Designed miniproteins, single chains, continued (4). Designs and how they scored, part 47

Each design is a single chain, and the fold is of that chain. pLDDT is the mean over its residues in the fold that is shown.

## One batch from the design tools (miniprotein)

Design m13616
Fold by ESMFold2-Fast:
Structure m13616 (fold): chain A 72 residues (1-72)
Amino acid sequence: SQGTLETVLAVLEGLWRAFREDPEAALEEARKSSPAIGRILESMRSLPPDEAEKRWEEFRKEVTEALKAAEA
């Protein structure tokens, strides 16, 4: 369970870094792995950088809380 949380957070950090460096390539890869994550990244691509970063931080927080709740 803790290993799952650590793995998911590491994947999210890698994905956010990739998205900032190459949004198109990151979107293409995310769509292949998860249509839901692809849609989230697509929505953030149209936002100003400051708002995109804030939205990603909120998403990361939501994922963290959901995984912790699943362990309860």
Scores: mean pLDDT 76

Design m13617
Fold by ESMFold2-Fast:
Structure m13617 (fold): chain A 81 residues (1-81)
Amino acid sequence: MDKLSPTALLILKRLGSALLENNQTTVSGLSQKDIAEGLDLSQSTVSRALRELEAAGLIERKGKTITLTEKGIELVKKLLE
């Protein structure tokens, strides 16, 4: 998708690959700190990237739960090829 930063695409790819490898579309209990530590990014960078992904309709967030949308799953599969 246009308008996504490279960081937003990186976070989507990393979260999505982990989820899809386990036949899941939802992850619970991952904080922005956990994502930031895993990717060697700041929490503010992760927060902005997650906002971009949600605004693009690629993820949905409910508290500590992140769910890939159909658009998110499709894009992750293309990023993994």
Scores: mean pLDDT 78

Design m13618
Fold by ESMFold2-Fast:
Structure m13618 (fold): chain A 68 residues (1-68)
Amino acid sequence: SRLDEVIEEAVELIKRQLERLKALGVTDPKVVQDVVDGVVDMLTRRYNLSDEEREEVRKVVEETVKEL
């Protein structure tokens, strides 16, 4: 579905952003949360996501962060 494609894009974006933070030695949870919020907000605007779709994207992004 379109939402699955948006989720794949979100996962790729968050991985790249977190790899960058890791390379810089940044481990501050607040900075990580700002990156999560930025990715979710950007994709919400780009794809005109509903509140429910935005929440699904956020959950997957936050779970991806825990795995990294």
Scores: mean pLDDT 85

Design m13619
Fold by ESMFold2-Fast:
Structure m13619 (fold): chain A 82 residues (1-82)
Amino acid sequence: MFEVKLSEEQKKNMLEAVERALAEAEKFDDLTPSMKKNVKELKDLLANVKTDKDLLEAEITAGVVMIDLAVKNTIKAQEEKK
């Protein structure tokens, strides 16, 4: 089976996605325990990235975090307009 091999451009895009997810999470002081756990797992994954597969796993986790944050952002934006 082929090893996961990412181009430098793909790695950059994935790192930017992970960093964006972490930056968005930092805007919220009231994250749920499950969201906080996912953010911590993402930080731990990013800190331990040694292979392209590790980076892909971090990007997948960042996607989950971003979905949760997008839902929370939508709710907060609706409350802020009222």
Scores: mean pLDDT 76

Design m13620
Fold by ESMFold2-Fast:
Structure m13620 (fold): chain A 82 residues (1-82)
Amino acid sequence: SMQEAKQAGQQKINELKEVTADSVNAALHDPSKTDAELQRTKKAVEDLKNLGDQYPEVKEQLYQSADTALAAAERAAEKLKA
């Protein structure tokens, strides 16, 4: 059903958002991991946007979450590399 698709998409958003936040926090605690964690976050962002293309019911929300996560990760990486 459309409601089940919406729930699955929202759960995927929440899971990837948490993974992305954990990756940023890991880099903040260990700057040597910054490049690896940023790369991991970029891949998760790409996967989330690809999922949005398959599920129109949650596409806008998936894209917004992906862009927010990427912006946060890049900001953290810039501070750690400065």
Scores: mean pLDDT 75

Design m13621
Fold by ESMFold2-Fast:
Structure m13621 (fold): chain A 106 residues (1-106)
Amino acid sequence: MQVLTPEELVEALEKVYEETLKETNNPVAKELGELMLEIQKARILGASDEEIEKLIERVKKELNADDETIEELRRAIKENDEEAMKKVSDYLREQALKKREEEEKK
């Protein structure tokens, strides 16, 4: 929403994420949501490519994401493609959940 200042947009985004994460009982979804919030905040506040890359590296490390998924995330961030960012986030969440379930069944 372009009628908000960057700071107001960040506050609105944080509030939405806090409400969503508060309802989430899944720790993987919570950690992913927090990382995606930080990426969105950095993007809105005009952070450098280097700062955004550090956040992308954290997503790769914390979720053990493959290079193809990370490249799609990087593209979506640079193109300001919120739908693509959501799809990558949903995929990473699903992948991490499946890995956890497989480890529990061994």
Scores: mean pLDDT 72

Design m13622
Fold by ESMFold2-Fast:
Structure m13622 (fold): chain A 80 residues (1-80)
Amino acid sequence: SAEEKLKKAKEYIDKAEKATDPRERYKLAKEALKYALEAVKEGTGKKVIEGIGLAIRAIGLMIDAGLEDPKLKEELLAEG
């Protein structure tokens, strides 16, 4: 359900924010983004807004990780 996916997104964001390693932070934030987007797809009304907010937060954590680790940034640009 959208509720379960929102809960998972929040759990992964909490883990990502506590991660000191930028590669681990990126991995956890990417998982959070996946669940947040699934919540947006399955949800309605307020749950869609909450999912979008979590997705934005996850993207911010992914950007921060890339800025902290230049090798990770190079790898991400090569995958696009």
Scores: mean pLDDT 82

Design m13623
Fold by ESMFold2-Fast:
Structure m13623 (fold): chain A 95 residues (1-95)
Amino acid sequence: EELVKKALEYYEKGDYEKAIELFNEARSKGLKVPLYKLADAYEKLGKYEEAARIYTDIGLLTQDPEAFRKAAEAYRKMGNEQLAEDLERLADYVA
């Protein structure tokens, strides 16, 4: 709870490294974390692999096609076109 509040404060300030640290600590303690903001923070730092994994987790948990599309975009930025296409197919399937 306190960790999530601090993570959000760092995220709003643009300190994505500290935000990620605190969000991951909160997750390790079983706290609910805004996973879209965690994934966005990874993207802001160019950590597309980590962002894509979080977006994929959101898609699997929520069946939100937007999450799979964001994961696909992140994999495209890494040059993984095949995985991006597979995730876009998953987005279409759950849409």
Scores: mean pLDDT 86

Design m13624
Fold by ESMFold2-Fast:
Structure m13624 (fold): chain A 78 residues (1-78)
Amino acid sequence: SWLEEKYRREGIEAARRLGAEAALAALDAEEAALDALLEEARAAGVGYDEGGLEARELVLEARRRGILEAGAREAAAA
């Protein structure tokens, strides 16, 4: 929960710096790059830790949630 809260706040800060749409696009690009790296690792026969993948998903989801929350607040304030 502390991990999710930390990265949710980082997502909010990213949206405040870049704007919610640009922050979300940057996060999507980062996620795509990580997915490509995982595919290369699988093709090379490199093992991966399931706990590490789970932590990655939690971090990315929390950051996305923070960006969307900030964007929704901006929309509601307009």
Scores: mean pLDDT 79

Design m13625
Fold by ESMFold2-Fast:
Parts: sequence; C-alpha cells; structure tokens
Structure m13625 (fold): chain A 96 residues (1-96)
Amino acid sequence: SKVAEDAAEFARWVLELDGVTDPLEIRLAEEMARAAAESGKTLGEIFVAMDEGVRAAHLPLEEARRLIDEFAKRYGLTPEQVERLRAALEEAHAER
C-alpha cells in the first residue's frame, strides 16, 4: 500500500511541476500510477501508466474504457484494481 500511495503522490507532484491543473487528469494519472506500482512495475512503467491516465481523461468514454482494459491486461491488474480505474474514469467523464 505504501508503494502505491508513494507512486500516486509522485504522479501528482510530477504533473504539478509540468503545470497540469486539471483535477480529473491528475486523478486518473494517480490511479494508473497506483495500479502499476501495486503490480510491481518499474519506475519507467509507472511513468507510462501516469501518461496513459492523462490521455484517458481526454478520450471519449468508450475509447477510454478500451484503454483501461488494454492497460489492465498488459499490467496484469486484479478485478479490484480494474474497478477502481473504471470508477475514476467514469467520475472524470461525468465532470467533463
């Protein structure tokens, strides 16, 4: 859990340094980074996950869901991790 929390905090910090202020982009990046870290991925893979989270925030809901499903398959996410990502995605889209 600490590694996942540290990854999420790191994602937020990196995005804030890059001037990202959209809370939905930040939230999806945090949750994708958290899932990657919980799955034992490298720092480089966590960066890729964070970038994919930002991208998902800008996609139409159906395309974003496909991105999440492909990410989950590629990273070997648990059903609980997938549900957390889908919940974050739906919340992000509901506010856009």
Scores: mean pLDDT 79

Design m13626
Fold by ESMFold2-Fast:
Order: structure tokens, then sequence, then C-alpha cells
Structure m13626 (fold): chain A 81 residues (1-81)
């Protein structure tokens, strides 16, 4: 599967950090591949919700663990599952 680019992921992080934006507004500003990534991440969080899964996702995205950990925490908080 093609993953979001680093630039797309950085854009997603910036949007997720802006808590004044609704989920719909955030999704509207993301590419289709980034939206697909969010859906996949939500599924993984529902099933496992652990640091090992976070590390695996970071590897798939070509991000370091710390950067992906930040994304994971923000996505969990924003999407509420």
Amino acid sequence: MEKPSLAELQHMVALLQDLSLSTEEILARLSPRTRHFLDHLMTILALNNNKASTRELAEELGLDYATHGSLLSQIKKLMGF
C-alpha cells in the first residue's frame, strides 16, 4: 500500500494540533491516502492500542518512533476511540 508522504503527515500533524478544527474540516484538508491511513490507524488502535503497534506504524510510514507516537496520541484524543 502506498503511504502518505512525510509532507502530508506533517500537514496532518499540524491540523490535528489545531483543536479549533472539526474532524470534518481536518479530513477535508487531507489527501485520500492520508484519510485511508487514519482509518487504518483507528482500526489498529481499536485492536491493540500499544507501543509495539505504534512502532510498526512508524516503520510503515518511514517516520521515527517519537514522531509517530505524537501522531498516535493526537489521533486518539481527537477521534475519541
Scores: mean pLDDT 63

Design m13627
Fold by ESMFold2-Fast:
Structure m13627 (fold): chain A 99 residues (1-99)
Amino acid sequence: SEEERRREEERRRRIEEEAKEMQPLSDYLRENQEKITEEWKNLKTEEERLLFNLKLSKEMLEFLATLDPNNPFVAELTKLYEEAIKKYEEKLEELKKNK
């Protein structure tokens, strides 16, 4: 129970730190929400949606590059968006080949 309490306290602290570190990302998304929503409404094809997601992922990587690279959540998000970009590029190439 004491070890369990300590683990839960560390987990809670980590979640609180995650929330604080995610505040700039949350602010960035809020600031760009109207533009994102408007662009999304005009997307009609799978190719357009993939291109939009690719663009957003690249913009997100550029934003993350302005944050503290020593922060493990910034590093993890950077890796996730890099992987997402590769996946979107592969899907776009596959879509063009299957046309």
Scores: mean pLDDT 75

Design m13628
Fold by ESMFold2-Fast:
Structure m13628 (fold): chain A 88 residues (1-88)
Amino acid sequence: SPGDFLVRYSTGRMGTVLLRQRYRQRGDRTGVDQADRLNGQLVSAVQNDDQDSFDRIYRQIQRRVSQDPDVDQGVRRHGRRVRRSVDR
């Protein structure tokens, strides 16, 4: 549904933001660059209406988010907020 897509897009983007902050706090430059790349690829997939690329990049973001409990919790809180604001 359009609401489910908006939640996935918003949580995917928030995931890259929180991952970037976490990697920066740890001095992980490679991690920061990877988070920036994933965010750019997610945005590009949406702009190009490329659902296959969107799903692939979203899975990569989710995998990285799941490796950090604080990031995962932040993404879940954001997703709940977005879900409440979505009108059907």
Scores: mean pLDDT 87

Design m13629
Fold by ESMFold2-Fast:
Structure m13629 (fold): chain A 65 residues (1-65)
Amino acid sequence: MRAVRVEARVSVGPDGTAIGEVTVHWSDGRVERFTAEAPSVEELLALLRRVAEALGARRLDVTLL
């Protein structure tokens, strides 16, 4: 199964910790959601890029809050 699109909404806490609400849209119409956390926005963006690449997603859409 292949992901079509990965969407993430990223917020930063007062300590600099980045939290992403991630939504994966699958080619069969399934939608899965999870939360990802990293010590910085840069590390979270790198993680999200790796996840999208590993899932074969055509698009990675990131919104910074």
Scores: mean pLDDT 79

Design m13630
Fold by ESMFold2-Fast:
Structure m13630 (fold): chain A 70 residues (1-70)
Amino acid sequence: SSKEFHEKALAYIIKEFKSGLSLKEVAQRINEPKTEEELQKAYEELKKEGDNSSLDELLDRYREIMEKLF
């Protein structure tokens, strides 16, 4: 579903930015007040899945979605 896809895409983005940014800073950059909480939940869901081999494809599709929103 689109919701599940969005959550996993957010988890991938947070993993990438985690080395330099906090969840709060990432949420501020995206400009969504509730994104911090959503990112945390998505990160936990991604951890449960355990396999990140296709995340580059998820990131590209998520980027397209974000471009439409912003």
Scores: mean pLDDT 52

Design m13631
Fold by ESMFold2-Fast:
Structure m13631 (fold): chain A 80 residues (1-80)
Amino acid sequence: MMEEDLKVLKELADKYLAYLKSNPSVSEEELKEVEELIKETLKKLEEAIKNKDWEEYMKIVEEFNDKLSEIDEKINERES
């Protein structure tokens, strides 16, 4: 189950990065920050899956979603 969720998260992350790359309002620095955030998050999720730590897995997912929301909000402020 966690492995299936991780696969979905990877697909969503790739789609989000493609969206950001297509947006001229997104700086190269911001793109690198998102790429690094995704990389670190996926590594932490893989460790949680290996340890069968469901609570840690859920916490990591929540923190990741919060960070993505903050980035998306900053981008939208520039487009409005």
Scores: mean pLDDT 74

Design m13632
Fold by ESMFold2-Fast:
Structure m13632 (fold): chain A 111 residues (1-111)
Amino acid sequence: TREALLREAQELVDRAAEAYKAGDLDTAAEHLRRAADVLRSLGDWFGQLGAASAHAHLAVVHALAGDLDAARESLALARRYIDEAEALGAPQDDIDAMRALVARAEALVAA
């Protein structure tokens, strides 16, 4: 169900945050990638924006691990998922909020 997928995605995001706090960047990245896949499987604009958020955080994790190419790829995917969400009818306020989140992630990646 949609509710079960949302709970799975939230658990993966929470696990990514815990791994990040522990300094386990590889595990944090794996959980964020999995969360993005689960969110995209919803097939709606909410899932696409959730995947964009996961990839914005993944970009920061990759940058902290020293992988700037992977960080830039995750930022590009986040922007693509926002565009897909807009095409699916996402409200403008939600689009603007997510674009602001990605812009903040881009600033954090620029070392």
Scores: mean pLDDT 91

Design m13633
Fold by ESMFold2-Fast:
Structure m13633 (fold): chain A 100 residues (1-100)
Amino acid sequence: SAKEEAEKLKERLIKGFETFVQDLNNSTLSERQKTNLARAFTAKLLEDLKLLVEEGKITKEEALEVIERIRKIVEEQMNEKTARAVLEVIDEYERELEEM
């Protein structure tokens, strides 16, 4: 069903983000490189999420649920500096999504 496909898409995006954060935390990259990669990856994920809403594959409300879950991952699993930079990206895209 459409609802089951939406749930699979949401879980895929969230799991992909969790895997990225784990790989980032285990990497030997500098703090600056980690922050830049985290911002870029998050922006791409949120752009993909917005596209899924525009295509009608998930609802705006379901997209906001994904954003809330990735926000928690950022707050719980990233260092303060990287988390702050990523949360700024999330806040910008959340505003754009709410205005859709």
Scores: mean pLDDT 88

Design m13634
Fold by ESMFold2-Fast:
Structure m13634 (fold): chain A 97 residues (1-97)
Amino acid sequence: MEELEKRKEELLKKFGITEETIKLYEKLEELAKNKKYEEGRKLLDEILADPEKLEQMLKLRAIEAAYELAKREGRLITEEEVEELYETIVETRKAAE
């Protein structure tokens, strides 16, 4: 799925996701996988305190979700799918507040 990886990279660039945001997301996922919940919570609180970082993280989460769906279905990611997933994440978060 070389084409799928390339499409993910194109969408990361198009949505303006920075390398810093990607590294923060990977660190959060690694902390969760290793059950380091206290460290993950502290890092998440730092991200939540910065609206720009939060927006970047939510967009990246939408792209990652779209990637996993596309990978399971053997298809490419669409920009429209990423936008729909981002809206769903944002609305779900607002409803939980």
Scores: mean pLDDT 79

Design m13635
Fold by ESMFold2-Fast:
Structure m13635 (fold): chain A 68 residues (1-68)
Amino acid sequence: GNDLEEVAKLVGELSLENPDLTASDALNELKEKYDLTEEAMKILEKEVEENPNLSASELALKLFESLV
């Protein structure tokens, strides 16, 4: 499955294709098209739930920051 680093990259790519994409839209797209690790899924869902107004690009940045 796609780990957190791969997920951060995918969210970033989605935000470049559609700059109006929300974090929740990106989460739904990733769940539909990609096999996410359980750990990456839980982190992604928690970030979206805690930050409902987050854009996909802002989500990508937060995920990259979480990798350090």
Scores: mean pLDDT 80

Design m13636
Fold by ESMFold2-Fast:
Structure m13636 (fold): chain A 96 residues (1-96)
Amino acid sequence: ERGEARREALEAEAYAQGAETLNDVGKKIADIAREYAEAFRESLEKGREKRKQLNAELDKHKDLKPVFEKTMQENLAKLQAELDAEEGARVRALSE
């Protein structure tokens, strides 16, 4: 599998979860983040283009950008940790 595609999928998922956290605050940013996740599900090229649009829009909302980026990074870290734990369990099973 393409590591690049896996990375983009994790980022899209993290953005979607971050958008959910912002539904009561910054609904516009949440809507754009969900569009990014949906665009990525169609293709890597469209997802990356939409990500550029999301970053440009976040740059206009300096107050929300750090909060959104922090939430996204925290969600990405959690998703990566879950995948690493699952892979570790699989490796241990194969060692027995």
Scores: mean pLDDT 66

Design m13637
Fold by ESMFold2-Fast:
Structure m13637 (fold): chain A 110 residues (1-110)
Amino acid sequence: GLREEARRLLEEARRLLEQARRALEQGDVAKALDLVNRALELVGRALRLAVEARDVELVREARELAREAKELAMEILRVAPKELIPRAIGTVLRAIGLIIDADRALEELE
């Protein structure tokens, strides 16, 4: 069902963010950025399913993961080589967009 799929996507997104943090700690900025972008894609899909299911708790979890992804993307931006800065900025903005989308969904569901 929609809730089960959304929860699985959020669990996978959390694993990707954990992998991204480890990649960043190892100095692999490009890999960390790719993993954060993959996590944000799953968070966006999960958010759409959570909204369709009208599941406030899943929307809140998606928002929390988008916030974690934003913080990690900002950490990536601080250490990014010049060629990755535009992508890192884009990733921060994408995470902010998902936080805004989740906040709006919560306002309509609550």
Scores: mean pLDDT 91

Design m13638
Fold by ESMFold2-Fast:
Structure m13638 (fold): chain A 76 residues (1-76)
Amino acid sequence: AKEKLEKAAELAKKAAESTDTEEAKRLVLQAGELIEEVDPKLAKGAKEAASLNDLAFIKYAAREVYRKAEELLKEL
């Protein structure tokens, strides 16, 4: 639903802007869960990036989740 996409975009943006690996990891995992039913591959990518515990990869995954959520919100 629209509310899930809005929350996913919010959390993903915060993850992409974070300088703390643990915060970015938590936020990208939450954003990935919210987008899983519309883009399961992207959700899996977010989970994998979080498991690597690499801030650059987490931020990359977060930007991709944000982009997808914003794209879907424009189509509603």
Scores: mean pLDDT 82

Design m13639
Fold by ESMFold2-Fast:
Structure m13639 (fold): chain A 65 residues (1-65)
Amino acid sequence: MSKEELIKRFAELAKELAEGKTSIELLRRARQLYGELKKLGYTLRDVAEITGVSVSTLSRGVRRL
């Protein structure tokens, strides 16, 4: 998976979490991808800039992890 694919996929999952979708599988995938993003040094602001998803939406999703 490319870095851009990782970022895009994480943003999609974070948006779903922010909308209140919290299945075990979704939470597991989001936690894993968020961990990978942190290892690569990306912040939620970086994800927002690359994907166009707002920082507020991303942070609400992350709070559900």
Scores: mean pLDDT 82

Design m13640
Fold by ESMFold2-Fast:
Structure m13640 (fold): chain A 82 residues (1-82)
Amino acid sequence: MEPLKAAELVEKFVEEARKRLEEAIKNGASDEEIRELAREIRFKGIAYLEENIKDESLRATAILALTGRVEEVLRELLEKKR
C-alpha cells in the first residue's frame, strides 16, 4: 500500500470517529461513555489497518497516527463539552 493510501484510511477513520463522538455528545452521553466509544472506534480502526497494510513500518506509522488523532479528537470534544 502506498503511504498516501494509508494516510487516506487514517483520515476516514478519524472523520468517522469525530462524527460518532459529536453525535454521542449531542445525545447527552457521559464522559465515560464518550471515552469508551473512542476506544472502540480506535480498536476497530487498528484492526482494519493491521489486516490491510502489509508493510510493517507503514502499518506502525498508520496505527500511531490513528491512535494519536483519535485521542486528540476526544480531547477537543471533551473540552468543548465542559
Scores: mean pLDDT 82

Design m13641
Fold by ESMFold2-Fast:
Parts: structure tokens; C-alpha cells; sequence
Structure m13641 (fold): chain A 72 residues (1-72)
């Protein structure tokens, strides 16, 4: 996951929406349910994206928070 997210972030043509879509799709493929997505604009070309997701296996819930710094 970390390497896949990092690779997506190096794409100069990627928008914030495209990056969110890639991350969400990867998390869903791994069995996670995305619970929240927050996007904060830091500058004209820099955004902070926070994604919270959860996965339940055998009655145990794992919560995951991913913080992504996006430079366009």
C-alpha cells in the first residue's frame, strides 16, 4: 500500500481527486471500508489528504489512517 500510494503521488498529471480515487480503490481491494476523507488546501499546488478506513476480520476491527501530502 505505502509504495503504491508513493508511486501515485509522483505522477505529475495526477489531480487530488485522481489520487483519492486510486487510494480508495486500493483500500477497497484490500477489504477496507473508507470511513472519511478530508482534503485541506495548504497552497496553490499543495494539498493534505487524510483518509480513514476500517477492516473487520473475525470480529476484530482494524482502523487505518493515511495522511498524504500531494504536490501538483
Amino acid sequence: ISKTISASLTTSTATVAEIISIVTNKLSALGYTVTSITTTKLSSSTYLVTVTASKTVDGQTTNLTITILVTL
Scores: mean pLDDT 70

Design m13642
Fold by ESMFold2-Fast:
Structure m13642 (fold): chain A 70 residues (1-70)
Amino acid sequence: DEANIMAEAGAALAAAGVAPLTANRLMGKLQTLLDEGKLEEVEEAIALLRAGRVAEAEKLLDEAIREAEA
């Protein structure tokens, strides 16, 4: 369920100590990729967030969004 994936992402961002404004931005990017059907990229980004690799997760999301919109 997409709602459960987004809840998981939010929990990972909170656990990583990400600022609310940054968390909001990343959640928006994750939702965009889910809407594009890019589940694998979303799961990879959440794994990076869980590992505390926030900057790498955002880079992956930005690259995946660019690819999906091309």
Scores: mean pLDDT 82

Design m13643
Fold by ESMFold2-Fast:
Structure m13643 (fold): chain A 85 residues (1-85)
Amino acid sequence: MSEEEKQELIKQVEEGLDRYVELASRHLSPEQRAELERLRQETIEKIKQAASEAKSKEEFLEKVFKIVSEFLQQARELLAEAEAA
């Protein structure tokens, strides 16, 4: 997988996460928004690390899927807490 392909995938994931955070944040307190933004930043850092470590496109995509899935689970917990409040 080329460096250009890796950077394009990272950019697409960052844009997707930004959109998700924007939508989710409309239903969150300022403190929960800060936590969601922190989770987004940690997720992007993990994806960049995976890009550095992955030896193939398949390995990179597997790592990205796992990382994004973990982010979505944590984000869902924040949204559930906000709905209960």
Scores: mean pLDDT 82

Design m13644
Fold by ESMFold2-Fast:
Order: sequence, then structure tokens, then C-alpha cells
Structure m13644 (fold): chain A 82 residues (1-82)
Amino acid sequence: SIEEIIKKIIDELKEYKKKNPDKKLYSKEELINYLIQNSKKINISEEGIRSIVEDFFEEKNKKEVSIDEFIEYLEKKLEELK
């Protein structure tokens, strides 16, 4: 389900943050590339990942974001799907 996919994306983002504790800001392409590397684990297409990340950056209207901001965005999307 889409809810399971979003939860897996959140989990992968939490792992990315743990691996890079000193990095506070991420570009759109950095987040896309990381999630694409984990696309099979998440069970989503590369196009699906690009769409989700691009929608997030469009809504935020920022060049760089924190992982926490992206997680908050995805958690709000999960609430909308309940």
C-alpha cells in the first residue's frame, strides 16, 4: 500500500540521518539519489521516488531541506491517507 511505502521512506530517511549526523541540509538530488539506491527495499519505482521528493521541494520552495522537515511532510501525508 502507499502507506507502507511512505513508512519505509521515513525509515530509510532516519537511517540516512544516523549515517550523516553532522549533515544538516540536503538537496533534492541528494535525497532522490539516496532513496533510489533503496528503491527495491522500499518497493517503489524510481519515478515514484522522484515524484514524492519533487512534490515536497515544490511545496517547501527551498533549495535545501533537513531530513526532519521531509519526515514531517511524509508523516502529514500518512495522516491524510487514514
Scores: mean pLDDT 85

Design m13645
Fold by ESMFold2-Fast:
Structure m13645 (fold): chain A 73 residues (1-73)
Amino acid sequence: SAELEREIEELLERLEKLVDELLANWDDPEKRLAIGREIQEVMARLAELLKRASDELREKALRRLKELEERLR
């Protein structure tokens, strides 16, 4: 559905911002922990939505997630 697609895109955009914040605050242990927890919460919600997504939408989301993971390596 259009609502599902929108929610997935919003969560992916939120993850991108959280990864940017994590990298910007890498030397701050308290901020890193707080941002890490938010990333885990967003990832858990995204995983639930992806179970209901079309194959095309799932593949696009997983590709974007892999790109974000590579930025943290």
Scores: mean pLDDT 86

Design m13646
Fold by ESMFold2-Fast:
Structure m13646 (fold): chain A 62 residues (1-62)
Amino acid sequence: MEAAVVATRAGREAGERGLELAREEGFEPRLILVPTVEEGVALAKELFEKEGIAVGGGAAPK
């Protein structure tokens, strides 16, 4: 089972933090860098919906 952490170039640090959290949940996380925040949010939402995972601090830009 693969888990993905989505981050933008500007949010790379947040993406790295998401990787650490995913590892603690027992997933094999991959960092996916996207050029825009909108694209990253859309992808992260799709992945959460597919996996049904309630993990905080993912790719929720604000």
Scores: mean pLDDT 59

Design m13647
Fold by ESMFold2-Fast:
Structure m13647 (fold): chain A 97 residues (1-97)
Amino acid sequence: SMEEKLREFYEEAKKMSFEEIVEKGVELIKNKEDDELILLAATLIEQKAPKEYDKFIEEHREKLKERFKENSGISDEEALELLVEHSKEFILDMYKL
């Protein structure tokens, strides 16, 4: 179901504007959705507008770190920050999108 959710989101996101993907990313974070969907949203924001991606990550860094900590068991702050910064490589490698 996760692979299907990611593929469905990816296909929908191809049709979305930058603003629509940002709104969806914020919605996913507020609703405590799966980290994989949040990381995919961040990756697509980066692809659409790299400067705006940096802003999105900056604004949501603490929430993304909290999620990675809860799901991965990693408690090291430096490692969590690196995971957020490399979220694009992480999602693309794991799900072959």
Scores: mean pLDDT 69

Design m13648
Fold by ESMFold2-Fast:
Structure m13648 (fold): chain A 89 residues (1-89)
Amino acid sequence: MTKLTKEEKEEKIEEVLREAESLMELTEEQREAMRKMLEKLLEILEDPEKAAEISARLAAAKSDEERMKVMAEIFGVPVEFFEELKALE
């Protein structure tokens, strides 16, 4: 499989964001954080070595709080964003 072009990645991200907005009301900050996460997720999915590294780091985390910190670092979003998502459960 060839890597997705920048335009193809943006289209997929907008499609997911549009579907999420149709199902729930997102704040502007939540929408921007989700966009950044989706961009990073697509990058990781195109690199199996990076995906394996992230899986290993998450498996090595000893608590839910530590896993959220690892995710925040990987996706470049504040830890508070994941804490807010968990609170919605």
Scores: mean pLDDT 70

Design m13649
Fold by ESMFold2-Fast:
Structure m13649 (fold): chain A 69 residues (1-69)
Amino acid sequence: MAEMEAQIRALTEQYKAAVEAGDYEKAAELVEQLRALLDQSYAQYGSYSPEQVAAMREIVAVEVAEHER
């Protein structure tokens, strides 16, 4: 579990950095990687950790901001 949480954290930080840089193409790729890893983690462990929920909230916040533009 800890290795997957470390990967989720690293991808979340890269996603935030890509959004801040305006690199939405890279941000979209990182979102797909995050979703795949979150789905795999849930399938293996049967629940989302608080860190995984926080990552999902960051993704939704960015999607809402893009929709409002």
Scores: mean pLDDT 70

Design m13650
Fold by ESMFold2-Fast:
Structure m13650 (fold): chain A 73 residues (1-73)
Amino acid sequence: SPELEKLKAEMIELRKEILELIQSIKDPEEALKKAQELDKLVQQFVQAIQNGDVKSAKKILEEMKKLKKELEE
């Protein structure tokens, strides 16, 4: 599905951007916590895609965007 491929591409790019932000965190415990939060969101996204749940996949991408914004502050 072209829509599923687009969602996967968006997730891969967001994950990359969030990982780069996490690498800039000076506190190793906070960095690990944020890395774990990202990993959980990625796992939930993969499950949503495997289940054909486009609505949940889009919601998880919005949660990833929120995490990115929090890390930019």
Scores: mean pLDDT 88

